# Designs tried in a protein design run: designed miniproteins, single chains, continued (5). Part 80

Each design is a single chain, and the fold is of that chain. pLDDT is the mean over its residues in the fold that is shown.

## One batch from the design tools (miniprotein)

Design m18931
Fold by ESMFold2-Fast:
Structure m18931 (fold): chain A 75 residues (1-75)
Amino acid sequence: MSPEEKEVLERLKQLKEEAEQLYNSNEISIEEKIKGLENGLEELKKLKEAYPELSEEIEEVEKFLKKIIEELKKK
């Protein structure tokens, strides 16, 4: 695995952790939470274009973030 691929996988893990932390935060508005998650989705889209060999791992994280956004919208 290249250093770049390793960094992408570490970033994917960080994005999942940040999304879960954002969802559980009491200090951030729902609108700001959704904006943060949507920014994460844009980052994932760019990563998928740059690293198509990691598309499956990236799509897993995209599905996770989209699920959290939908749960926040149900408030």
Scores: mean pLDDT 82

Design m18932
Fold by ESMFold2-Fast:
Structure m18932 (fold): chain A 92 residues (1-92)
Amino acid sequence: SEELVEELGAYLAGLAAEGARIETRVEGGKVYIEIGGLSPLRAIGLALSLIGFGLDGLEIEVKIEGGRVYAEIGGLSEEQAEKLAQRLREAS
């Protein structure tokens, strides 16, 4: 839902404020997010939180690779995707 996308954006912006490194790309109607600068334990905690957004109904795929957390968000309008990406770029 739109509210879940806004909550995700707020959550990730908070992590960026705490020193997480967030890279964002919009491609093919999806938002791709890479999050680094986290300890292994914090990376696992973040991945579990992102899976929680999926359980609440957000179209999100999550993986951990090479010490980074990757998220792929689908089901967004073009406007929603760009707004989320802009928010995360501004927070980083």
Scores: mean pLDDT 84

Design m18933
Fold by ESMFold2-Fast:
Structure m18933 (fold): chain A 69 residues (1-69)
Amino acid sequence: SLEEKVKKYEEEIKKDPNNALAYLRLGEAYFEMGEYEKAIEYFQKALDLDPNNETAKNFLEYVKKKLEE
């Protein structure tokens, strides 16, 4: 479930606050739940930790566009 995915990656971040992948996966989960502002927050954190991550960059741009619609 999305709730299990959120809990899993929250625990990963608790163990390693610099885990860019965990932030990316949290952003994806919140996006799938329709929580666009939270998705933006987590995608931004993923990109802050890994500035060359095209996946995080593309998701961030996409979700921002969805929020403006």
Scores: mean pLDDT 85

Design m18934
Fold by ESMFold2-Fast:
Structure m18934 (fold): chain A 69 residues (1-69)
Amino acid sequence: MSDEQLERAARIFGELLREQPERSDLALLSEAARRAGLRLTPDNLLAAIQRAVEVNRELLEELRRRYAN
């Protein structure tokens, strides 16, 4: 796993979240990782989640305000 793959997956995750907000976060992260060439494993899943949250902080805050229940 490279930092470049994590960064790419995080950016793709943000775009997918804008396009398909009704899908589960795990499903979107899995698709983003696939497109970035990153194989998700239990050992790297936390790092992938942390990078996705960090890169998409503003988007996640907006969506949380809009869809939080």
Scores: mean pLDDT 77

Design m18935
Fold by ESMFold2-Fast:
Structure m18935 (fold): chain A 80 residues (1-80)
Amino acid sequence: SALAESGRRDAERLLEDVRRLSEEAIKAAEEGDFKKAIQLVINAQFLTTVLESLAGPDHPLAIEARRIAEEAAKKVEEII
C-alpha cells in the first residue's frame, strides 16, 4: 500500500477522529441533542472523505472509516 510513514500516521489519526466523532454523535442523539448529533455525523463524514483523498477509497483505513461513519449516521437517523 502506497502511504509514506507520515501519510499513514495522518490516515490513522483521521480514523481515530472518525471513530471519536461517530461515538459522540450516537451519544448526543441518545441524549436528545439532535443538533449536536447531526453536526458530529457531518464532521465524521467529512473526515472520512479527507482520509479517502489521502489513502485512496480502497485503502483498509478508508474502508473502515467509511463503515464507521455510515453506521453512526444510520444509528443517529434511527433515533431522530
Scores: mean pLDDT 87

Design m18936
Fold by ESMFold2-Fast:
Structure m18936 (fold): chain A 55 residues (1-55)
Amino acid sequence: SPMDETIELFRLLAETSEKYLEIKTDKSLSEEEKEEKIKELLEEQKKEVKEIEEK
C-alpha cells in the first residue's frame, strides 16, 4: 500500500542519514575516501528508492 511504501522510504532515509554521519565522523578516513563512500551511499539509496517505488 502507499502508506507502507511511505514508511519504508522514511526508514531508508533514516538509515542513510545514520550511515552518512558515520562516514563524516570517521577519523580513520581521508576527505577523499569520505567523498567516495558518500557517493556510493547515495547511489545505493537511489537504487533502493526505485525498488520501493516500483512495488
Scores: mean pLDDT 81

Design m18937
Fold by ESMFold2-Fast:
Structure m18937 (fold): chain A 57 residues (1-57)
Amino acid sequence: MAEAAALLVKGVNAYNEGDYEKAVEYFRKAIEAARAAGDEGLEEVARRKLEEAEKKL
């Protein structure tokens, strides 16, 4: 479903703008949405992006 992908895109946009707190929030939501959809690949991508954003905090 498009929801997890949309949340991942919002997180990437926040990360590129330097808003790492907002990026972390969106990546966490993307992980939960991907789990709900059973999308293991998207969940893994969102987890890696979350780790990158958390390192910037």
Scores: mean pLDDT 83

Design m18938
Fold by ESMFold2-Fast:
Structure m18938 (fold): chain A 79 residues (1-79)
Amino acid sequence: SVREELARLAEEFTALVREAAATDPARAAAALAVLGEGQREALAVYEELKKVESEEKALEAATRVALEGARRAIAVARA
């Protein structure tokens, strides 16, 4: 499921950020900033869709946005 995929990416991100923090703290900070941006984007999507859609559909859409944000953050952590 998308939720299980998000959980796996979160575990991968945590491991990569810990590694980056030990070798390049600036890269770790950049990765965390990208994750934060993705989380804010996901929350904005949830708040917007909740007004016109069911909470379940709003949460599903927000989870997909969070998944994309997590993938971007992982890419930064690897760079």
Scores: mean pLDDT 83

Design m18939
Fold by ESMFold2-Fast:
Structure m18939 (fold): chain A 68 residues (1-68)
Amino acid sequence: MKLSKEEFFLKVAELISKIDPEMAKKIKEAVEKGDFETAEQLIKLFVLKNADNKELLEELKKLSREYK
């Protein structure tokens, strides 16, 4: 299934909300404003902070395969 850029970031925010709801909220707000640069920066920061969480990284990797 093809994910749009907006759908991809929103799906990532849903995954992040399970661990960091504040970060997920900021990503979602950035996407709603069309600020994909800020959304991407926040996602990268989250990944760096959670590099030891292999299950989360695998879920993010699966989402990235569906992104156009």
Scores: mean pLDDT 77

Design m18941
Fold by ESMFold2-Fast:
Structure m18941 (fold): chain A 73 residues (1-73)
Amino acid sequence: SKVKEEIDELLEKLKEKAKTSSMEELEKLIKETQKKIKELVSQIEDPREAAIYLAYALSEISEIYLEKKIEEK
C-alpha cells in the first residue's frame, strides 16, 4: 500500500533522528510524526484499514521510544 510505504518512510526518519536526539527532542519528534501519520491515515476511505495502519504506526513509535528510554537508564 502507498500509505504504508509513506508511514514506513516517516518511521525510518524518526528512527534515524532518535539515534542522535535527547529524550526531550525525541518526544517532540514523536508528536510531529504522530500528527503526520494521523493526516495520512485520515485519507484512507476504509475505516478498518485506517485503524490497522494507525495501530501499526503507533506500535512502531512506542517501540522506538521504549528502546531509547531503556538506553537512557
Scores: mean pLDDT 84

Design m18942
Fold by ESMFold2-Fast:
Structure m18942 (fold): chain A 87 residues (1-87)
Amino acid sequence: MEEEFRKRLRELGFTDEEIEAILNAPSLDEARELIRQVFERRRKEKEEAYKKAGIKPTPQQYVAEQLRLIGDELEAERLLEEYFKKK
């Protein structure tokens, strides 16, 4: 079932390097921290891109982007929990 987990993480935009780091994490808690760091980086990159472009997102756009990132992070954590329970 590792191949399914890898496929699902790729669908959530994880790189092969990030997936390998998560799979090789010594504990579930360390793997969760790696996922958290990836999404924190994505949020910062998004904010930086808007600042560089001089674009102010509308309240609706901002909320939609935050909900998407939160949803993706929760899905990644759910997939990780399932993977470690079956391991």
Scores: mean pLDDT 78

Design m18943
Fold by ESMFold2-Fast:
Structure m18943 (fold): chain A 66 residues (1-66)
Amino acid sequence: MPIDEKEILRALGDMYKSLGEKLEKQGDYKEAAELYRKAAEYYEKAGDEEAAKEAREKAEEAEAKA
């Protein structure tokens, strides 16, 4: 079963988004913004433009609170 490279990239995006959400809840807004930017980068590489856009919006919101 060949591993879908796009699926791996989406999973990495999900991981970074989850970590960003955890840090945001802890008040670590600057670190959360950085992780959301990482998530957006991986989602974009995966071709998931909708998830990438949502992650960028979360990064901008977290950066504004930092």
Scores: mean pLDDT 83

Design m18944
Fold by ESMFold2-Fast:
Structure m18944 (fold): chain A 56 residues (1-56)
Amino acid sequence: REEIERLREEELRLSMEAIGEATRLAIDPNDEEARARLDELAARIDELVAERKRLE
């Protein structure tokens, strides 16, 4: 139960970070750091979602 809650909190935190990086890319499309970070965040969110579904 607490494991699922922790995963949900991490998903929310990473989603908020992804919004920030997406905003940076919208302002500066040539920001390779923001693009790389966004890709990493998206992959990690997918992993957390899969893990949470496995624990349900």
Scores: mean pLDDT 80

Design m18945
Fold by ESMFold2-Fast:
Structure m18945 (fold): chain A 62 residues (1-62)
Amino acid sequence: MKELKEKALKYIEEAIKAALEGNVDKAQEYSLKALELLSKLSEEERKEIQEKADELNEKAFL
């Protein structure tokens, strides 16, 4: 479902943001939520999310 992809991406984004802030507990919480949603998605949808996560990681180095 499109909604699950959007939620997973938001959790990944929040996890990266929390990690950059040094909030390890919050980063872990969002990472676990993202993984839970990813487990409910198809392989194709997971690939789309991986591509978006790579983009977010690249931006984190800016």
Scores: mean pLDDT 75

Design m18946
Fold by ESMFold2-Fast:
Structure m18946 (fold): chain A 66 residues (1-66)
Amino acid sequence: MKEELLKEGEELKKEAKETIKDKVVLDSILRVVDLGLKAAEEGDVERAEKLLKAARKAIESAKKTE
């Protein structure tokens, strides 16, 4: 559902901002989330899910490094 994907994207942006201290890494992750949110708004659910999943993995990877 588009609304659920938009909510997930906003939660990922919040988590990234709270967790990622490196501005370059944060900006890269936020860009991926924004691309996912744009895909969701355009009705490309499959692309939105892939992009948001990639952003989630990037956040988890950044946490493990710290």
Scores: mean pLDDT 80

Design m18947
Fold by ESMFold2-Fast:
Structure m18947 (fold): chain A 90 residues (1-90)
Amino acid sequence: SLEEKIKELEELLKKDPNNAEAWLELGELYYKLGKYEKAIEYYKKAIELSKKEDRALPLLNLARVYKEMKKEEEAKKAFDEAKEILDELD
């Protein structure tokens, strides 16, 4: 279940709170549950803990959740930031 996966990730994060990938996965699970505010919180945590080159994916996920919430300006800002990172990696 999604709830069981969330519990497993929360236990993992108690042992390793700087695990950006685990925060990203937790955000994705809350997004799937329609809990958009929690998804945003955890995506932002993943961004904060990631190196610049690793921020594109959580920024794209953040843009997606803002778009679902019809927050078009916030979605565009996150998307544009992700695109700048991806363009710098080429």
Scores: mean pLDDT 88

Design m18948
Fold by ESMFold2-Fast:
Structure m18948 (fold): chain A 55 residues (1-55)
Amino acid sequence: MTPEEELILRITEKAQELRDKLLAEDPNPSDEQRVAFLKEFNAEKEKIEAELAAK
């Protein structure tokens, strides 16, 4: 697996995890909840990118 493939896979898995968590808490999220989700996803994406860059 290339570093790029690993990055895409981990980002996709995290996006699914966070989406499932959001929908479990509220199946009809408000705009504020969606914005909070996007901010959390971006923060987690940066963490994944940093972790893979450290390899």
Scores: mean pLDDT 78

Design m18949
Fold by ESMFold2-Fast:
Structure m18949 (fold): chain A 65 residues (1-65)
Amino acid sequence: AEEAAKELEKKLREKGLSETDIRTAIALFKSVVEGKMSQENAVNLLRSAGVEEGAKIVEETIKKL
């Protein structure tokens, strides 16, 4: 999970997300991996915050786990 979180951070940074949006996406990703939140809730929260690219990358990263 820690290695996947680092790869996710790199992908989000490459897409030009702000540091705040990157931190939010990583926190939501970790919550899903830890079983504290569903993938659907995490993706919907990112989309509601206007972080559409982050939502897509988080969803794809979870699918590869």
Scores: mean pLDDT 80

Design m18950
Fold by ESMFold2-Fast:
Structure m18950 (fold): chain A 64 residues (1-64)
Amino acid sequence: SAAEQERLLAAFRRLAADLLAEGVPKEEVLALLLNTARTLLGGRLSPAQLAALQAEIARIVEEL
């Protein structure tokens, strides 16, 4: 659902912000979040849906 997708993206944004605040380089934050999304959701999402989610995660990290 859209509400579940928004909550998921909000959770990734909070995690990214926390990692950046701890001094983790942006490139490492991106790699960690992309791997986390694949690990948690790769079996539940189609390859196209996973790629779309990973693109949204990349935009979030780029904005921070």
Scores: mean pLDDT 84

Design m18951
Fold by ESMFold2-Fast:
Structure m18951 (fold): chain A 65 residues (1-65)
Amino acid sequence: MEEEFEREVGTALALISLAIAKLDPNKKEAVKWVREQVERLYAEGWISPEEYERLLKEIDELEKK
């Protein structure tokens, strides 16, 4: 199903984006960028509400460091 494929790809892209942001020495720009990616993927239906909430918590933790 196209929806299933979108969720798999969206989750993978979100996790890759988060991993890239965690490696970036510029935390402010990295946090802003990964938040924009996750919000866009969620708005387009590429990630589930549960994954979206989980990813936002990870981004918030990254921002605090």
Scores: mean pLDDT 76

Design m18952
Fold by ESMFold2-Fast:
Order: C-alpha cells, then sequence, then structure tokens
Structure m18952 (fold): chain A 56 residues (1-56)
C-alpha cells in the first residue's frame, strides 16, 4: 500500500499540472479506499477548485 500511495501521489501531481479534474476525483477516491482521508480530502478540494475556476 505504501508503494500504491506513492504512485497515486505522482498521478495527482500530473493531474494537477494537466488540470485533469476527473483524474483528481478518481485519485481522491483511491486515497479514501486506502484509508488516507486527509489526502482524499486534499485532492477532492483541488479538483473542485479547478472545476470552479473553469466554469465560473
Amino acid sequence: EILKRGELAKRAIEAIKNRDVEELYEISKEFEKLGDTEAAERYRKIAENIEKLKKS
């Protein structure tokens, strides 16, 4: 699971760089499944903020 968390963190950085909202929501869900609720909330909020900036 430690290795899986590292891969998710790399994916999250790339998704933020690419402004990929859908990928960030998916990454948030994967962190939640691993029990990392802090990381899940962090990436969910980032996704929401990017989405709001694009639509508002």
Scores: mean pLDDT 79

Design m18953
Fold by ESMFold2-Fast:
Order: C-alpha cells, then sequence, then structure tokens
Structure m18953 (fold): chain A 71 residues (1-71)
C-alpha cells in the first residue's frame, strides 16, 4: 500500500480514461454541463494543459456525484 508510481505518460492516459468514464456517466444521467466539461478536459489533456484538465474533470465529477445521490 506504500507504493509510489508517477509516470508522466501514464498520468496523461489515466486522465483521458477518467474523462471518458465521466463523459459516459454524464450522458447516462443526462447532465449536459458535465458532458461539456469532460470534452473540454480531453482537449486540454491533448494540449498538455493538465492543470486545466484537472479543474474541468473535478467540476464534472462533482456534478455527476451530486446527481448520483438523487435517489
Amino acid sequence: HMKKVEVPESQKEVLKQQAQDLMREAERLGIPEAVELTKKALEAIDKGNFSEAYDLLMEAAELIARARKER
């Protein structure tokens, strides 16, 4: 459990996977704002703007988490 793995290329790929997963979830829940945020995050990742991508992904994840608590 005390394992540290920090690989720049791996981080980029992980962010892309997270963005795609969030986008699918947002579409399933019908949250257009979250879908747009994940699309912008994917573009930011491709441009190497990880700071912007992280911010966008966090906003999308927050919207999705709030919707998932609606039961």
Scores: mean pLDDT 75

Design m18954
Fold by ESMFold2-Fast:
Structure m18954 (fold): chain A 55 residues (1-55)
Amino acid sequence: MSGEADLSGIDPARVQVVSVRDGVVTLRGSDRAALEEAAARLLEAGAAEVRLEMV
């Protein structure tokens, strides 16, 4: 995918977007449930892959 996924629904206090590149989104946070929720939303919005980094 050459477009960006819709990231407007992501809570920046719980989930940080580290990078977005060709539909691959890397998310970082300390709340696993929030990261998984954001990942599911991004995949449904058309992201090709979502990577999660736990802190």
Scores: mean pLDDT 72

Design m18955
Fold by ESMFold2-Fast:
Structure m18955 (fold): chain A 55 residues (1-55)
Amino acid sequence: SKEISELMTKANRELQKKNLEILAKTDDVKKALEEIKKLSEQNRKEIIEKALELS
């Protein structure tokens, strides 16, 4: 029946939307990890530069 087909199509669209939301949250975690890595590299560089200035 047409009504059942429409309900199934709507349910499938809602499932796809939820999957995209989960993927977006995973990307945020990846971005946070990349940012932490960059900050660690910058801190190491600053310490080395300061040590060289004091020597």
Scores: mean pLDDT 73

Design m18956
Fold by ESMFold2-Fast:
Structure m18956 (fold): chain A 93 residues (1-93)
Amino acid sequence: SDKEHIKKAIELLEKAIEAIEKGDLEKARKYLEEARKEIEKIKDEEAKALLEKALKLVEEAIKAVEEGNLLEAEILLGVAQIQLGLAKLLFLK
């Protein structure tokens, strides 16, 4: 079911964001890899595109943390969280 893949991708991206906030970048990367696999299974092109954009923002946030740009990382994670909220509203309800 597309809804199951969308839900699982959102949950994994939210876990990646939480891991980044806790300073566990290795765990965040593992959640992102699992999220990518779930996103690849989505057939709804609009849902897939929105979640791919959220995934990219979280990847960019990890890079910002590694470069010491914590403000950029916080902004990127905030935008990703908004996109995940929209995905829940549009595709899970």
Scores: mean pLDDT 90

Design m18957
Fold by ESMFold2-Fast:
Structure m18957 (fold): chain A 56 residues (1-56)
Amino acid sequence: SEKDIIDTVAELLLESGLVDEETARQIKASKSLAEAARVSGLSVETIKGLALSRGV
């Protein structure tokens, strides 16, 4: 689901030190991939690719 993709990417970015805990929470609060992309500063394609790398 989109929620699984968003949560996986937020956790990946936090684990990698690319975002802080507040930003990770904001990404997880996103209602769509487009919103997650705006919050994170990544493209939707990048978000999908990162989630796919984690098997989501």
Scores: mean pLDDT 85

Design m18958
Fold by ESMFold2-Fast:
Structure m18958 (fold): chain A 56 residues (1-56)
Amino acid sequence: MSDAQIRELAERLGVSESTVRGALEAFASGNPVLEALARHDLRLSDEEWEELLSLL
């Protein structure tokens, strides 16, 4: 994923670029605890989380 895509997603979700990067890294790790924490930090709905995953 490009820095431009991360920035656009951060603006769309109303969060920081570092928060988006952390969430993507947590998902890529395959660790369900880190994924759950990232989802909580983003305060995403199920639909918003699925949209984020579609960009990976």
Scores: mean pLDDT 71

Design m18959
Fold by ESMFold2-Fast:
Structure m18959 (fold): chain A 85 residues (1-85)
Amino acid sequence: MPISDEEILAAMALIYVGLAKLMLSKGKHEEAVELFEKAAELAIKAKDKETLRNIIEALEEVKPHLDEESQARLDEIIARLEEAL
């Protein structure tokens, strides 16, 4: 069974979330936010509501660990994901 493009995009979105969390654990807040933006773009393209919900939950969990500027950018990412639901 061939994997659909949407399934590939969803899988890539989750990979970028994992990488973003790794960057955040190293104190690399700017790189983490860039990776979360990439994950959000892929999740929206995948049009999978479960993936969108999982990414929103992950972003909300990491938000308190970010600096104020990164938190503001993360809020914009969460808003875009919620609009795609």
Scores: mean pLDDT 83

Design m18960
Fold by ESMFold2-Fast:
Structure m18960 (fold): chain A 66 residues (1-66)
Amino acid sequence: DAAAEEAAIKAIKEATGLSEEQAKLVIEIYKKYKDDPKKAIEEIMKKTGLSKEEAAKALRIVREHL
């Protein structure tokens, strides 16, 4: 659902300061590692430069919207 993804992107940007492209990467990482939140957090940190706590926050936002 495009509307749900747009809402998630906006929420991630407001909460973490990530760009739109980086927020989209967080959503794609969530989809790839849906059943492995630890691996999702590690990939978010690696791809965006966020801390572990910020990466966990971004992942939580995606789960709440998708």
Scores: mean pLDDT 83

Design m18961
Fold by ESMFold2-Fast:
Structure m18961 (fold): chain A 62 residues (1-62)
Amino acid sequence: DEHLLRGLRLFREGRFEEAAREFERAIADDPNNRAAWGLLALALGQLGRVEEAQRYWELYEA
């Protein structure tokens, strides 16, 4: 998934808002991509969006 790979690059660069947007796009392209849910939760956690991060982490673990 192009969006997942782009998100990972942005995450490594510390560009967490842009990474979160790319992970959201990866989920839109493939809702069964559990890795994208976990990565979105991590990016949102880095941004201090704790409630959203927790919600996506729960979806990843389900």
Scores: mean pLDDT 82

Design m18962
Fold by ESMFold2-Fast:
Structure m18962 (fold): chain A 64 residues (1-64)
Amino acid sequence: MVEELGKKAVDESLPLEERAEAIKKLGEIGDPRAREPALRGLGLIAREDPELAGKVLSAVSKLV
């Protein structure tokens, strides 16, 4: 589960909405293994849509 969500979070071939949802789910799970893929995925979204990245930042903050 965490590994699959981590792959989705950094998969630039997926729609931004699916990637953002994967990051939110990683934050809800709160598993330390989710920290790096969630932060990387957030960084990738911020390059394409900084406002969307801001909306999922609170979920990532639970992992840091």
Scores: mean pLDDT 77

Design m18963
Fold by ESMFold2-Fast:
Structure m18963 (fold): chain A 69 residues (1-69)
Amino acid sequence: SEAQLERDIALLEEISREIEERAKSPEEANELLREIAERLGLETVELKGEKNVLLPKAQAELIARERAK
């Protein structure tokens, strides 16, 4: 359901934040997020050029579509 997807996204955002906080550098955080995304079938999305967040593919596609406008 939509509500379940929103909860999953919130959890993925929290996991992304924890990885960023615990990484030695922004570059390491971005690499770790990409590795996790590849293994779990998720995507990474850059938030206003500052950091990457793990998201389901469908949500990443929606954000990409909005940014292409």
Scores: mean pLDDT 72

Design m18964
Fold by ESMFold2-Fast:
Structure m18964 (fold): chain A 68 residues (1-68)
Amino acid sequence: MLEEMREKYKRAVELYLQGEKTGDRKVYEEAIRLADEVIALANETDDLETHAIATGVAVVKVLTEKLL
């Protein structure tokens, strides 16, 4: 689970950066979708590390939404 969350977080960041360069709305929407999946996975646990990853991903989601 934790490795899956980290990989999805990394992918969401990559899509955010690609969207920032290209302005492609679909890329932003995919980044938001992955961020939501990580947040949902974090809700299944209550440890500090998963909370930290979920917080980071929530920041990426907010930044991505501002570019839409």
Scores: mean pLDDT 76

Design m18965
Fold by ESMFold2-Fast:
Structure m18965 (fold): chain A 91 residues (1-91)
Amino acid sequence: KDKKVQELLQKILGDKSLTEEQAKWIIGAAKIAVEEAEKKGIETEEIEQARKLLEEVKKILTEEEIEEYKKETEEKLKELEEKAKKLEELE
């Protein structure tokens, strides 16, 4: 199943170098972006592209699986933010 997600995103984005982990992060990021845009009433071409990506992904994943990818991406972003703050403290 993870390979189908990877293959789908490789086709949508035209990037054959995308790993399974990168595909999951992209799905999570798209879900985060769409939810934030809905809260703020923002509509851009990028948000519309993210919605289209999620609609294609919903053909092979459940809403629950997409929500798990979102949570994993949120945790990864928090780790990166903490590491960035640590680097600023060293400068």
Scores: mean pLDDT 77

Design m18966
Fold by ESMFold2-Fast:
Structure m18966 (fold): chain A 71 residues (1-71)
Amino acid sequence: MVKEFDSEENIRKAIKAAEAAYNELKDPETQKKVKSLIDKARELLEQGAPLEELKRVLNEISDIIKKAIEK
């Protein structure tokens, strides 16, 4: 329970990192897709959604960005 307080901060950091990363993407379609997922993560965080759902969305963002920059 105490560590969930730190988990929220980590989620906010992950969203910020995703925002920085998508600004470096040059493919408009990939960038639009990542932005939509970032917006979804922010809305879920504001609604107090389960950390599991937030983590799922953040993992999806991370996977898309990683694949885009590696290819």
Scores: mean pLDDT 74

Design m18967
Fold by ESMFold2-Fast:
Structure m18967 (fold): chain A 71 residues (1-71)
Amino acid sequence: SAEARKLIEEGERLLEEGRRKLAEATTLEEILEGIGLILRGIGLALEGLLLARKAGDKEAEKRAREVLGEK
């Protein structure tokens, strides 16, 4: 399931970017941008998880859970 892996990778990327922006945020706009990236990242990782489950892609399912399970 190439599509599931793509969604999970994009979700992880957005989560990492959002966490960095939020950690460095000094304005309300920067905080909101960071939160928005985190929420989008969670959404993509969840879509990837569901697609991986439907495809029986255990490796992609594991990856998605790791991405989502970080705190």
Scores: mean pLDDT 85

Design m18968
Fold by ESMFold2-Fast:
Parts: C-alpha cells; structure tokens; sequence
Structure m18968 (fold): chain A 56 residues (1-56)
C-alpha cells in the first residue's frame, strides 16, 4: 500500500504524504504516521487523479 501510494504520487508529480500533524489541547504539534486505511484512501485518490489526467 505505501509503495503503491509513493509510486502513484511520483508518477503524477504529486507529493506523497506519509505523516499527519495533530495539535494537542496544550497547542503542541505532533507528527503521527498515516494508518494503512489512510494510505489506501490516498492511493484511491491518486488513482482517480490519474484517470482524470488520462481522460483529458
């Protein structure tokens, strides 16, 4: 999943997102890794973008 997301992002010239940032109640920013479900969602979105680019 991660490798597929990275490959698709690279092929389309888009940034590959591996982490997300959250702000705690005290205003402290923390960087967390994306879950497998979030990576799968990113792959689905990248596939949609590729299909749209090919259709143009």
Amino acid sequence: VREEARRLAEELGLPFVETQSRVTADGVATTLPLTEEQLRAQVANLRDVKAWEEAK
Scores: mean pLDDT 71

Design m18969
Fold by ESMFold2-Fast:
Structure m18969 (fold): chain A 76 residues (1-76)
Amino acid sequence: SRERLRELELELGRAKAAGAPEEELYKLALEIAELALEAGEPIRAAAAYELAAEYLEKLGKLEEAKKYREKAKELL
C-alpha cells in the first residue's frame, strides 16, 4: 500500500506538470489521502485532503472543500 501511495504521489506530480485539470488533480489527491490513512500515515492524509480542498475551491465546490478541510483537521 505504501508503494501504491508513492506511485500516486508521483502520478499527481506528473499530472500537475502536464497541466491536468483541477477535476483530475483533486481526485488524485483524495485517492492519496485514502491510501495514506490505510497506511497509518495521518499527517500525509491530512496534507492530501488539504490539497484536494484547494483544487475543489478552484472548481467552485466550496462545501465539498470545507468537508475535506475538516477531515484534515480531525487527523491532526
Scores: mean pLDDT 86

Design m18970
Fold by ESMFold2-Fast:
Structure m18970 (fold): chain A 87 residues (1-87)
Amino acid sequence: MAEEVEALVQEAGKARAAGDNEKALALLKKAAELARKYAVEELGIDEETAEEIMELVIRAFEALLAGDEAEAARLFAEAKALADAAL
């Protein structure tokens, strides 16, 4: 559910603030997987499209944790465009 995704993202933010980028990424991957399930089950997005969106979001999180804000923004924009096209 969206609230559970938000809770995982907040916990990931706390891990990142503590310098634990590995824990932050693991929590963000869990959030992305939960969001993928929500997109398929509640929003009616097909599983292939939801998987592609999830992979783009995970790559964006990896870029953010690496300090590449421009690449992260590009990947988030691509994920959003794919989600908008699927809805």
Scores: mean pLDDT 79

